# Designs tried in a protein design run: designed miniproteins, single chains, continued (4). Part 32

Each design is a single chain, and the fold is of that chain. pLDDT is the mean over its residues in the fold that is shown.

## One batch from the design tools (miniprotein)

Design m13084
Fold by ESMFold2-Fast:
Structure m13084 (fold): chain A 73 residues (1-73)
Amino acid sequence: MEEQKAVEAMKKAAEYSKNPDDPEATRKGAEYLKEVMEIFPEAFGEAEKRAIDLMINEGKTLPEVREEMRRRR
């Protein structure tokens, strides 16, 4: 049941998004978003995939990722 797993992962990601300035919380949330992306890869654009990569591999917070993505538009 991929849909249920994706919904659960999205809820976890949303919970971690309550602390956008915490890089560890952002990384954990991004890992759940990556799980959703693996289930529904076509639902995610290049910008979303790049944001997830920045959160997981670079340890960027949500505000930092949003500013960097805006700059690279």
Scores: mean pLDDT 73

Design m13085
Fold by ESMFold2-Fast:
Structure m13085 (fold): chain A 83 residues (1-83)
Amino acid sequence: AVPPDTTFLLTVFLNADKNRDGYITKEEVEAAVNGPLAVFINPKNALKLIDEAFNYADINKDGRLSKEELFTALQDYLKTFAT
């Protein structure tokens, strides 16, 4: 019911990258969504979207991904869900 947009996604990633190392792990993003951002969207839906987008962008499956790569992949994936 609540459509996520680019601004909202950027806010999620900024909250996940508290150390500002330029690296974001799936665990950090999931923690942010499951925590303070749970009031904006259903955590179940957000976690599913993050899992799919993270798997798509993380080719090496190192569990570590650059913020820009994850953000770009998530934007493309969002258009599939936000009909």
Scores: mean pLDDT 59

Design m13086
Fold by ESMFold2-Fast:
Structure m13086 (fold): chain A 99 residues (1-99)
Amino acid sequence: EEEQEQLYIHARFALHYLRQQAEAATSGDEAYRVAKITIDTMEFYARLAKKYKASKEILDDLIDLGKEVMAVAKKLLTPAQQAEIDKGFAKVEKLFKKA
């Protein structure tokens, strides 16, 4: 469906932008904000992907893109913040797997 393709295009654009923001972060506070926004963005797209019956290939690609953003952001995070965002991202992965 057209809605699924548009969702995928917009989700990829958003995650690409968030990756650039994570790479541009110069402090732990900036990296933490990007990681939190990425989790919220992924949760939003997971719910829409479920609604529009997105393919497994689309879901897997979006999860992988989110993981790339998280990997970049984690370089500037404290161990406690890393544990928090890992837990948040694991919850998002479960939402994608139920789509």
Scores: mean pLDDT 83

Design m13087
Fold by ESMFold2-Fast:
Structure m13087 (fold): chain A 75 residues (1-75)
Amino acid sequence: SEDEERKKLFERALEIYNEIYKIYQENPDDEKLKEILEKVSELMKKMEELLKNKAPLEEVEKVLKEIEKLKKEAE
């Protein structure tokens, strides 16, 4: 179902957040990593709202792509 697909996209976003958070825990003085985590957190809140409103998968995927872009910035 589309609800299952939306949940999987959110789970992927959560995985990315946790990966970046782990890097930040090892580098707590890295202001860039802190800023990236804040941006990912904001995008995840947007994603939760999209899931709640059963938004089209394309909109949810668009937010995940922005989160994946931020993951690349954290590397």
Scores: mean pLDDT 85

Design m13088
Fold by ESMFold2-Fast:
Order: sequence, then C-alpha cells, then structure tokens
Structure m13088 (fold): chain A 84 residues (1-84)
Amino acid sequence: LDKPLVLAAAETLLRAQFSDGSLPGTVPHITGGYTGYAVAALLLAYQLSGDQRYLEAAEKTLRALQRPDGTIRDTRSSTHATLA
C-alpha cells in the first residue's frame, strides 16, 4: 500500500467526518460495509504516520456506530440533548 494514497484517503475522511463521528458515504441501502473500510483506512494511516488525529477520528466513528439499533444519524441529536 502506498503511504501517500492511504494518508490522502484518511485526510478526506477526517474532513468529511460529522461532529458525532459518523461518516458521509456510509449509505446503509447501498454500501452497508463501507464504514468498516473507512475505519481501517484511518487506523492504517495512524500506523503509517503515528499521527493521533487518525486514531481519534477512527475512535469517533466507532463510538458513533456503537448505538445498538442504527441511530447513527440520530446520535448527534441525542448527544447534544444529553449535554444540554
């Protein structure tokens, strides 16, 4: 794997990441498994660069996915309501 390509992909994911850690392009009805590849890319970028930004982004995405029943898009509303 080319390090520059992996890092470019990871930077794109960082910029696209929503405030709750979810990622655009993880469309359940089209590409349900896409989020797994995105997390893998972030973790691989971390392993190649040692840059904690990629590790933190992967962690945020995994936290967003931890909601048991597909509340990924509703996570930021629930989190905001809890903190408020």
Scores: mean pLDDT 59

Design m13089
Fold by ESMFold2-Fast:
Structure m13089 (fold): chain A 59 residues (1-59)
Amino acid sequence: MRVETRKLSPEELERLGVLYATTGTVVSQTKDVTVFQLPDGSTVIFDRKTRTVTTITPV
């Protein structure tokens, strides 16, 4: 498995958040952080306060 954390622009964060919300399942949500499960088995963690995205994928 690969874990990658990246800081994004606000526009990129919103765009990717919408994309993964429509293709994946929300498993946890707070005011600042949303966690998505994707159909390919990867997990995506969006932190809007710090503007970071963490992706956990098979390598």
Scores: mean pLDDT 75

Design m13090
Fold by ESMFold2-Fast:
Structure m13090 (fold): chain A 94 residues (1-94)
Amino acid sequence: SALEARLRELLAGLLARLEAATTDEEMLQVYDQAAMAVAIAAFHDPEGARRLFEEFAARALALLESRGATAVAQTVRDVTARLLEHLDALAAAQ
């Protein structure tokens, strides 16, 4: 869908910004923007939003772990788990 294509493009741009981020604060701000965009998209397509976020989160976590950003990676895992649980609940309610 057009929404899925736009969300995929947005998340790809946010992943590039995460790769360029040099501080924990910048990394967390980028991840928060991704989580918010996914949460908004989930009102229209919770399953598509979940799949795209899962792909993004996996790549983001691999990047953060490769950098030794352990505190940021742990926060990202916690945020990811909570958002995926929320998205699964939204999908089940439809």
Scores: mean pLDDT 86

Design m13091
Fold by ESMFold2-Fast:
Structure m13091 (fold): chain A 95 residues (1-95)
Amino acid sequence: SVKERIEETVKKGEEAAKKIKNPKLRQSALDTLKELRKVLLEMAELDPEGAEQAVRIVEKIIPLLKSENEFDQEVAIALLEIVLGITKIELERLK
């Protein structure tokens, strides 16, 4: 199910984020993933196809978050924040 895919994807993202050495980047990644989980699960109830598209994008960002390079980690967090913002806008349109 889309919800199982969201939970597994966020879990993989959180495991990657926990390994980030920079504490500010680690916290930003964890906070963003926590919010992404909430909005993606809500979107999955209203628009499962839209939620699947969004989680697919998050899945493609996770390898960048796993990088030991701080620049890659910063870019990954920025991309996750963009996905979160777009998902929040679409979720409001569905209400």
Scores: mean pLDDT 89

Design m13092
Fold by ESMFold2-Fast:
Structure m13092 (fold): chain A 56 residues (1-56)
Amino acid sequence: MRVELSGTVSGLDANGERVSTPLEGVADDEQLREMVEGFERATGLVVEDLRLRVVE
């Protein structure tokens, strides 16, 4: 099922700089958790205020 996601990515990057960036995209719901978890694990940033809207 296709979902539209929105939220904010925040935290400290590898250089100690605070990052706060809008997150937008469309993903399959079966992949969404894996994508978010993989991103947070790879970057050390946190996805905050995640909102999902079913589009298909």
Scores: mean pLDDT 73

Design m13093
Fold by ESMFold2-Fast:
Structure m13093 (fold): chain A 86 residues (1-86)
Amino acid sequence: DKVKEELIKLMKEKKYEKAVELMYKEGWLTPEGYEILMKWIKAKSREEVEEVRKEAEELGFTSLSDLFTEEGLEFAREIAEKVEKE
């Protein structure tokens, strides 16, 4: 659970870019999912968020789960739950 602990720490510190990079390095995100998620994290306006959403739709992503590999889906849910409980 070393990777889960590091991800929780990064999310608590609001270091979302590093959290997403770690998830991708561990094989939890697809290459396209990594790109989309990083763009969402860096979006500073509602217009930028909508642009990323359109790009995700063009890539065939219909849900958040489409961003993740099979092994990444379970870990992403566990990490989100732990961050929310804090």
Scores: mean pLDDT 73

Design m13094
Fold by ESMFold2-Fast:
Structure m13094 (fold): chain A 69 residues (1-69)
Amino acid sequence: SEVEALREAAERYAEVDPSRRQEALEAYREASKQTPEQQRRGRDTAEFAYEQALARQTAAEEAARRAAE
């Protein structure tokens, strides 16, 4: 379900930076209350931050894998 997917995404984000989880969720929530143009800008910013966090997590996992060899 979409609710479960959002929960999983939030949990993954919390793994890379727990202090930023609430901030990211609030940014998404605030964007949905604004005009369509503001919502688009807010979503793009939040989505970019999410992608950056995931990229950092993937890089950390690869570094750990290489260290184990």
Scores: mean pLDDT 61

Design m13095
Fold by ESMFold2-Fast:
Structure m13095 (fold): chain A 105 residues (1-105)
Amino acid sequence: KKLYELSTLFLINEIMTLLNNGEYDLEKIKEKMEEILKNVVEKFLEKKETLEFQLKLLDESVEELKDKLLELLKEVLELSEEEVEEFKKWFEEYVNEIVEKLSSL
């Protein structure tokens, strides 16, 4: 749980840094999120012997991460309801792809 909490805080901090520097392009924000999530996945691979446990923690942390990021993006980017739903769908699909890749190892 602690590793995912640290990864979540790092992701939020990186997104806040982009927003503070005037980067309001949602696609660039998504690209940064994908880079950070890839690094998190590499840390799960280091703990292959505990993979089932790590996947359960990832699932729980992903919901919290999604909610926190969405709240931040809504406030700063003034996202429409449609953009919010598109972001949720993209995030869930991307995380599911990562989980499937980890499970196939």
Scores: mean pLDDT 63

Design m13096
Fold by ESMFold2-Fast:
Structure m13096 (fold): chain A 66 residues (1-66)
Amino acid sequence: ENEEVYKKWKKYAEENFDKETQEILDTILEDAMKKLEENNRKLVETGPIKPTKKGIEVPDFEAEKV
């Protein structure tokens, strides 16, 4: 979902900002997107659920993450 938010923001920037600003934003956004994608993939593959005390603590996930 964050990827879609960044894509929409980038499109908005293209319509409202100058080319100079767009080039800088493009570089920053692409770098951020790559890091976000890497972290997101690791979480999806591993899973946000962790066994700690008695079984799995799913409630903490909703309060801590997205």
Scores: mean pLDDT 60

Design m13097
Fold by ESMFold2-Fast:
Structure m13097 (fold): chain A 88 residues (1-88)
Amino acid sequence: STSLPETPEMKAAGLVGRVGQEVVARITDEAEYEALAKRLEEAALKSPPSVPEKAIAILEEILRFAEEKGYEELAKKAREAIEEIKKI
């Protein structure tokens, strides 16, 4: 089996991608999705220019959004992803 070793940057990006899929699965309102996407872009732009730190900033913004909307499962997944990146 062809498997490349996972870098911290690849792991961080993968965690953001997995949580992002849950966001897409839960948000059916395009305006709500666009508003969140803008918040995530702004959070990433304000964070330091490192992939793990940008990933944490994006996930923290998803967590805030999920808590504001009462999406408890999404909030849980975002918290777990943040803690996994911090362990890298």
Scores: mean pLDDT 77

Design m13098
Fold by ESMFold2-Fast:
Structure m13098 (fold): chain A 89 residues (1-89)
Amino acid sequence: SAREEEAQRKSAEVEKEALDFVKAAGDKLLSDDEIKAAAEKVKKQVKELASTYEGLSDDEAEKYAEGYQKLLIDAAEKAREAGLAKRKA
């Protein structure tokens, strides 16, 4: 359906934004506040997408989005550490 195709497109866009954000954390050495703000933005998009899928409650969609946010923050922090190490060499 058109709705399912739109959800798939939005999912791909969210994944791209998440990957671009993690890369930027390493390349630009984003601050803790910048990492938190970017991860929160992606979390909101993930929750909206999860809420459109059959079989997920609003609470399940929220928990899924919270888990995704935590993984993104961890990935961004690790990318930033690697970027810092590269710049100090």
Scores: mean pLDDT 81

Design m13099
Fold by ESMFold2-Fast:
Structure m13099 (fold): chain A 82 residues (1-82)
Amino acid sequence: STLSDEEKAQREKLKQQVIKYTSLAMKNKDKEERAKYMTKAIKYAVKLDPENRETIINEMLDTGKTHLGLSDEEIEKIRKEV
């Protein structure tokens, strides 16, 4: 289906929210705040492309594990919230 200009603008806003919350997660040294921001980033990313939900969740959780130092327990907690 063809997207309207308004729908494209809303998608761009969702992309900016993903970038914003991912950046906040990466800059924060507190594990709980990192997990919170990563959860928000994933929720916006899934809203942007719900057909690829599983791929998006797995890729972003891998980033959380490798770059933010989130534990496997924290990763599974985030997975249940998204």
Scores: mean pLDDT 82

Design m13100
Fold by ESMFold2-Fast:
Structure m13100 (fold): chain A 69 residues (1-69)
Amino acid sequence: SSLQQKKDEINQLLDQAIQAIKDGDFAKAQAIDDQIVKLLQELVKEGHVEEAKALLAEIQKRVQELVAE
């Protein structure tokens, strides 16, 4: 489904963004963040607001755990 495809894409992009942050490539991390934001906005537009909120909360948690170390 379109929902599952976007969820999979966001998860792949998140893994790439985390790797870019670990590598110190903040320009690449910012470009990937822009792509994630666009996919989240598409999910909201398609009526998948609760799924988009859950994904955003997971992204924020993973990034906070990374920077807290």
Scores: mean pLDDT 84

Design m13101
Fold by ESMFold2-Fast:
Structure m13101 (fold): chain A 86 residues (1-86)
Amino acid sequence: MEDRQQLLDALREVIEKALENPGKTFSKTITNSKGTTLTIEAQLKDGKLYIKTKLTAPSGEVKEEELELSLEEVEEILRLIEEQLA
């Protein structure tokens, strides 16, 4: 659960900062116990939250995702993160 908790905490942090500062981009990079590196970038723009993630595995595999979330979807995600961190 340690790696998952660290990832969820980082995601929550960048989302909350982006929601508090509309139009400003926030990013955080974390590395889990397995050596997987995740960079999360978030920006609130035009009433939507834009999240970019870049995951680099120890194997050299790179996965990039981009998500556009409504404020209602963001509230749901934050609730789920809080539930998992409790």
Scores: mean pLDDT 77

Design m13102
Fold by ESMFold2-Fast:
Structure m13102 (fold): chain A 73 residues (1-73)
Amino acid sequence: DKSDPDVLNYKKNGHINIPRFSWYSDSPEIQELIEEMKELEKRYKNGEISEDEFRKRLNELYDKLTKAIKNMK
């Protein structure tokens, strides 16, 4: 859907855009979420999941990542 900028960025760039500040986190929880995003991207590239499932799962992981980062004050 063209209203989802993260899916549009994936289609343009060929990879999931992970917020830069997440790359420097020592939190196992954040690292696990980043790994799940990479696995989701790999499954979508291999045609193992539909675009609708990919979008739904990606949004769920972004929500979890945002909440985890907010809790790491």
Scores: mean pLDDT 66

Design m13103
Fold by ESMFold2-Fast:
Structure m13103 (fold): chain A 84 residues (1-84)
Amino acid sequence: SIREQADTLWDQTEKDLLAAKSVQEAIDIVLRGLRQLDELYERSTDKEERRYIALLQAGLTVVLINAIVKLKIGSEEIPPVEKP
């Protein structure tokens, strides 16, 4: 289903983001994930599925911010972002 594809894409993108070794790598990873989620959003005809995908996109931007903070200041105490 579209929801299962979105969940898999979130999980993969979050793992890749948290493993990023540079700010540029993190940016490239999140842009790829956001684009792939946008494609799923356009394929969905259900309003609740589209809302869920939009929330996942918002969540990935928070994961990106956390990854950048970790890379810049070395904080390892940043809490994980939960799927909506």
Scores: mean pLDDT 82

Design m13104
Fold by ESMFold2-Fast:
Structure m13104 (fold): chain A 63 residues (1-63)
Amino acid sequence: MEILEKVKEFNSKNLSQEEINKEIGEILRMIGDEIDEELIKAGKLSAAGQANFARARASEAAL
C-alpha cells in the first residue's frame, strides 16, 4: 500500500527525468525489501534456500 501511494505521488508531479529515475529506483528497492521480508515471515525460505536466493541475487547484480 505505501509503495503504491508513493508511485501515485511521483506520477502526479512534473519532475525532471533524472528525478523520476531516482524515485523509481528507490521504489523498486522498497518493493524488493518488502518481498524478501514477506517470504522470510511466511517461512517459505529455509536456511539453505535463503543462502541460495542471496547468491542468485548477487550473481544477477554482477551481470
Scores: mean pLDDT 61

Design m13105
Fold by ESMFold2-Fast:
Structure m13105 (fold): chain A 71 residues (1-71)
Amino acid sequence: DELEALKAEAAKLLAELERLVAAVADPQTRAQLTEGLRFLKLALERARTPEAVRAVIADARYLIERARQAI
Protein backbone atom coordinates (compact mmCIF):
# COMPACT_ATOMS: atom_id res chain seq x y z
CA ASP A 1 0.00 0.00 0.00
CA GLU A 2 1.55 3.30 -1.16
CA LEU A 3 -0.09 5.30 1.64
CA GLU A 4 1.25 2.96 4.36
CA ALA A 5 4.77 2.99 2.85
CA LEU A 6 4.80 6.80 2.63
CA LYS A 7 3.53 7.15 6.22
CA ALA A 8 6.34 4.85 7.40
CA GLU A 9 8.90 7.00 5.52
CA ALA A 10 7.39 10.21 6.97
CA ALA A 11 7.49 8.74 10.50
CA LYS A 12 11.20 7.91 10.09
CA LEU A 13 11.93 11.47 8.91
CA LEU A 14 10.03 12.95 11.87
CA ALA A 15 12.02 10.72 14.25
CA GLU A 16 15.27 11.98 12.63
CA LEU A 17 14.02 15.59 12.93
CA GLU A 18 13.21 15.04 16.64
CA ARG A 19 16.74 13.69 17.24
CA LEU A 20 18.33 16.68 15.43
CA VAL A 21 16.13 19.24 17.23
CA ALA A 22 17.37 17.88 20.59
CA ALA A 23 20.95 18.75 19.48
CA VAL A 24 20.11 22.40 18.61
CA ALA A 25 21.78 24.66 21.19
CA ASP A 26 19.91 27.93 20.44
CA PRO A 27 16.66 27.94 22.51
CA GLN A 28 14.68 30.09 20.03
CA THR A 29 15.63 27.98 16.99
CA ARG A 30 14.97 24.77 18.96
CA ALA A 31 11.51 26.09 19.99
CA GLN A 32 10.63 26.98 16.37
CA LEU A 33 11.75 23.56 15.10
CA THR A 34 9.87 21.82 17.95
CA GLU A 35 6.67 23.67 16.92
CA GLY A 36 7.23 22.64 13.30
CA LEU A 37 7.76 19.02 14.36
CA ARG A 38 4.52 19.05 16.42
CA PHE A 39 2.60 20.44 13.42
CA LEU A 40 4.02 17.79 11.06
CA LYS A 41 3.19 14.96 13.52
CA LEU A 42 -0.43 16.18 13.59
CA ALA A 43 -0.50 16.58 9.79
CA LEU A 44 0.80 13.00 9.34
CA GLU A 45 -1.88 11.62 11.73
CA ARG A 46 -4.55 13.44 9.69
CA ALA A 47 -3.15 12.55 6.23
CA ARG A 48 -5.48 10.32 4.19
CA THR A 49 -3.88 10.52 0.73
CA PRO A 50 -0.38 9.85 -0.69
CA GLU A 51 -0.25 13.52 -1.76
CA ALA A 52 -0.85 14.72 1.82
CA VAL A 53 1.90 12.42 3.16
CA ARG A 54 4.34 13.59 0.45
CA ALA A 55 3.72 17.19 1.61
CA VAL A 56 4.66 16.13 5.17
CA ILE A 57 7.80 14.39 3.84
CA ALA A 58 8.84 17.54 1.91
CA ASP A 59 8.31 19.79 4.95
CA ALA A 60 10.12 17.31 7.23
CA ARG A 61 13.15 17.28 4.89
CA TYR A 62 13.18 21.09 4.86
CA LEU A 63 13.14 21.26 8.68
CA ILE A 64 15.84 18.54 8.92
CA GLU A 65 18.11 20.72 6.74
CA ARG A 66 17.40 23.76 8.95
CA ALA A 67 18.12 21.72 12.09
CA ARG A 68 21.42 20.42 10.63
CA GLN A 69 22.49 24.01 9.88
CA ALA A 70 21.63 25.02 13.48
CA ILE A 71 23.88 22.34 15.06
Scores: mean pLDDT 89

Design m13106
Fold by ESMFold2-Fast:
Structure m13106 (fold): chain A 89 residues (1-89)
Amino acid sequence: SRKEVEELLREAEEAIRRAREFLREHAGRTDLSTRLALIGHLLELSTLAGELKKLIPTIKDPELRERAERVLAELEDVIAEIRAALSVP
């Protein structure tokens, strides 16, 4: 439903904001606690991306669909950034 999509978009936007803030505040850190937190963000963002991918084909409103596709792209970008951070020795 439209309400379900709008609620998921709000959750995704908040998760993106928290993940980006964490990446900024912990840039260059390789300690175990930072890595575990990054894995937590990765799991949350990946779950939200999966749910958005399922819902996007059901969105009838073109403006809401465009916003959902944009938020999905942002989720995928932050996921890639977290994966890159986790690959540093």
Scores: mean pLDDT 88

Design m13107
Fold by ESMFold2-Fast:
Structure m13107 (fold): chain A 81 residues (1-81)
Amino acid sequence: IAAGSLPAEELVEAARELAEKAVESEGVKAVTYLVAAELWGVEAAIAGFDEAAREILRIVAEAAEKLGDEELAELYRKLAE
């Protein structure tokens, strides 16, 4: 994964697809997809796509909430500010 190699919109879309897979999964598989979605947010932030990074964190927060992890969802929402 190389920061800045993909348009910001593609990073957001990749994160959204992984977050959707996370909410359809359970256990370690759900956590694995959620972490993968968060990593796209990290890549966006490193590339300087601050708004895309915040959007990805909001997507990850919603997925965490749907998985029942309210504390993690709150953390990601706070980071997306």
Scores: mean pLDDT 78

Design m13108
Fold by ESMFold2-Fast:
Structure m13108 (fold): chain A 68 residues (1-68)
Amino acid sequence: GPPPALPERSKEREELIKKALKYVSEVLDGMDFDEQNEFNQKVAEAIAAGDMKKLEEIYEEVKKKIEE
């Protein structure tokens, strides 16, 4: 069956991951293929490490790149 429900802190982490993945999909429309791969790799590494702070930093980096 599906995995059991996670504690509240894990839910926050999952929410952040979902937001990061959705943002990647929307942002990638304006990026080169190489930049898309680099960004996806960074997100995947942060998810694997469980580093919520790194996910937020990646998200901010992407925002700055769009606005430039």
Scores: mean pLDDT 66

Design m13109
Fold by ESMFold2-Fast:
Structure m13109 (fold): chain A 61 residues (1-61)
Amino acid sequence: SYRAVAVKDVVAGSPYFLSLKKGEEVLVLKEVNEDLWLVQLLSDPSRVGYVGKSDIEKIPS
């Protein structure tokens, strides 16, 4: 797993997706496909859901 950051505000269209504000950090749990990641919100680890790849960027180590 790795950390990523939301590059824009994202409003979830369903309960399976996470809403994010620009600058919120997530932990990428699984890369489901080329366009879709399963992530956990770092500020609230109880919140897990899907985000689009274009909505987040990997944080360089």
Scores: mean pLDDT 81

Design m13110
Fold by ESMFold2-Fast:
Structure m13110 (fold): chain A 71 residues (1-71)
Amino acid sequence: MVKDEAIERIGETLKKELGLTDEQVEQFKKLLREGGPAEKWRELFESSGRKEMGEIFASLAEAREKVKAKE
């Protein structure tokens, strides 16, 4: 089970620092908990005007999928 406390804390930080909407925060938590393709991470952060953050999380998602493929 994922650490829901960590997900909640990160979501609150992004809401305060990046001005994400409640809907965007929920989408972020879902992607963080379940994983998702790099494109979904880019889409989320581009909609908030934070393209740079989208690229960072997209790169992490790509790395995560590469590791998962070896398991």
Scores: mean pLDDT 71

Design m13111
Fold by ESMFold2-Fast:
Structure m13111 (fold): chain A 92 residues (1-92)
Amino acid sequence: SPIDEAIEMMRAMRKQVIKRFKASPEQQEELERMVKEVEEMIRKGASPEEIRERLTEMVEEMIERFPELAAAYEGLLQGMMALVEEMYARLE
């Protein structure tokens, strides 16, 4: 399904961010929580606008806590939102 494909791609993006930026165990746990929350929102039928608002909030909080990963979090926000928008376009 488009939902399952988007979720699997988001999980793959998380793994690539961890590998590329050598995320610490604490940073890995926060990235996993962020992806899991977006997955739960998608499965509950949240709108793209609601997902964007919540994901932006989480990304801003993570950049404040881990400024060394700012580029990673900005890329993750853009990539995850592209997947959400593509998923909803395919669910028409």
Scores: mean pLDDT 84

Design m13112
Fold by ESMFold2-Fast:
Structure m13112 (fold): chain A 82 residues (1-82)
Amino acid sequence: AMEEIEKSIEALKKALEEGDKEAAKEALDRFLKAVEELMKEGKFSEAGEAMQKVALLLADKGDEELLKYLQEKGTKLLEKYQ
């Protein structure tokens, strides 16, 4: 789970630097799946920290659409796992 978190964040950063919106969304989807696995493992603190890190990254890059997508998907995961 943590290895996939790290890889997906790296892929997201690269896609954002290259302006590849499709690759960025794909990397974000991979990240969210890894976050769900952390929540299934009871690692809610690590999941929350990873979510916050990516939210800050997207905000710093000015990608409001991906930030909204992250927030919508993340909220659904939090509601599901509490």
Scores: mean pLDDT 81

Design m13113
Fold by ESMFold2-Fast:
Structure m13113 (fold): chain A 63 residues (1-63)
Amino acid sequence: MLKPVSDEELRELMEEYGIDVSPAELRQILEDYFAGKISLKEAAEKLGISEETLREIARRLLE
């Protein structure tokens, strides 16, 4: 379950983890991943990060 996340918070995550997509695209990929529409591997590949990095981001955004 995703908490409401601001565009500024997404931009900070992108800067911290070296994600080279738009904030809107990052939001969409995270929503699709949490909805089970795409796998962890597919989401990580779309974002250009490791599966481990995406798991860390997911933990920060859950609860």
Scores: mean pLDDT 78

Design m13114
Fold by ESMFold2-Fast:
Structure m13114 (fold): chain A 104 residues (1-104)
Amino acid sequence: SEIEKLRKEVNYLLAEITEKIINDEPVSLEEAKAIAERVLKAAEKVIELAKKYNVDQSLIDAVKRAMEEVRRAVEAGDAWETVNASRSLAVVMLETLNEIRKIA
């Protein structure tokens, strides 16, 4: 299903980002921006599914707020802030997808 495919994608992104943070791997600004782009694109799909399944508006708002934090970090040019904000967004996206799965 589209929900399962997206949940797998988000889980993979979260695992990849978390591994970089735990291992204190050097992250370039270009790599951080690429991660942010991937997470933001997935977040747009999460919002579309959340609206389709009529999940609580608070969950949609939480995803949107986390997206704004990612965009803000990218604009500030801070690689680690961007990676950390991207991880936080992926967590909120996964929580939202888990709620969608209960309804679907």
Scores: mean pLDDT 87

Design m13115
Fold by ESMFold2-Fast:
Structure m13115 (fold): chain A 74 residues (1-74)
Amino acid sequence: SSELEEVRKRFEELKKEAEELKAKLDMSNPSDASAARLLDQMLEEIERLIEEGKVEEAKRVIESLERFLKDLKA
């Protein structure tokens, strides 16, 4: 559906942003290492939900990811 396509595009944009942020994290720092791990888990969950056609659930996790990315940039 068009909604699923929009969610996929939004996810691809956030995935790129998350990868760029992960490159700036210090993996020797426990907080940064935990943040990187959570980013990976959220990205994997969104991709799985999209593949399953669970558009509304994917949108909720995307919103959580967007909030988390904003917090990491602060």
Scores: mean pLDDT 85

Design m13116
Fold by ESMFold2-Fast:
Structure m13116 (fold): chain A 65 residues (1-65)
Amino acid sequence: GGSGPASEEQIAAVRAQIPPAVEELRAMGLDARVGDGRILVEHPDPEEAALARRQAAMLGAVMAQ
């Protein structure tokens, strides 16, 4: 598999955080979505995209299985 497996409890906690995290990113004007079990973030400005990725990382950018 890819990056090592998470425990079922960690996966459940991560999954619970995905929808509100995506909503928060969208509220900040970012194009945020869930894809391939992770939060994907886009912005037309590459500098803003870099900031968005940093903020997603701070929110614990989370991978669902």
Scores: mean pLDDT 60

Design m13117
Fold by ESMFold2-Fast:
Structure m13117 (fold): chain A 75 residues (1-75)
Amino acid sequence: MTTEEILEEMKKVYKEKYKELPQEYIDEAKSMLDDETLELIIKEMEKTFGWDKEEAEKAVISYRAYLILKREKEK
């Protein structure tokens, strides 16, 4: 999967699934991101979608929370 495809998937999850994500998984996703990794992803989101830092951060956190939710449901 290309970086652009991953970013587009993150955008889709943020727009379609954010409201359905449990707060506990959102909180876990926030704790798992280091500042350097978050800054790199924000720059790619800004470049690809023209998003601001706050929007990009929410999208990254939402995508990680969604991956946690999927993993837990598959157990």
Scores: mean pLDDT 74

Design m13118
Fold by ESMFold2-Fast:
Structure m13118 (fold): chain A 99 residues (1-99)
Amino acid sequence: SAMEREIEEAIRKGEELAEEVRELVLQLQEAIENNDGKKAEELEKKLQEKVEELVKEKKLDDYALLAAQAILAQLLAGEPVDREAIAEQLRRLRELEAA
């Protein structure tokens, strides 16, 4: 139950991070698909700076970052966010780190 609450909190924070950078990630994907290397490089820099800022401001841990990456990967694939699959992945990782 304590672990499940920490997993739920990590997913919530990951969803917040994913939403904050969503537009930049979609613009980056479009620039890459259009072979606009200059725009892609500029957007990659902006995305990295924004993520670093949010990690500091919201004190995000590695689990929240992993959840955000999973959510963004599903977004880029045009898939709905599978919270249960993300929770299982985080639970498995946490169990491995406890071993």
Scores: mean pLDDT 83

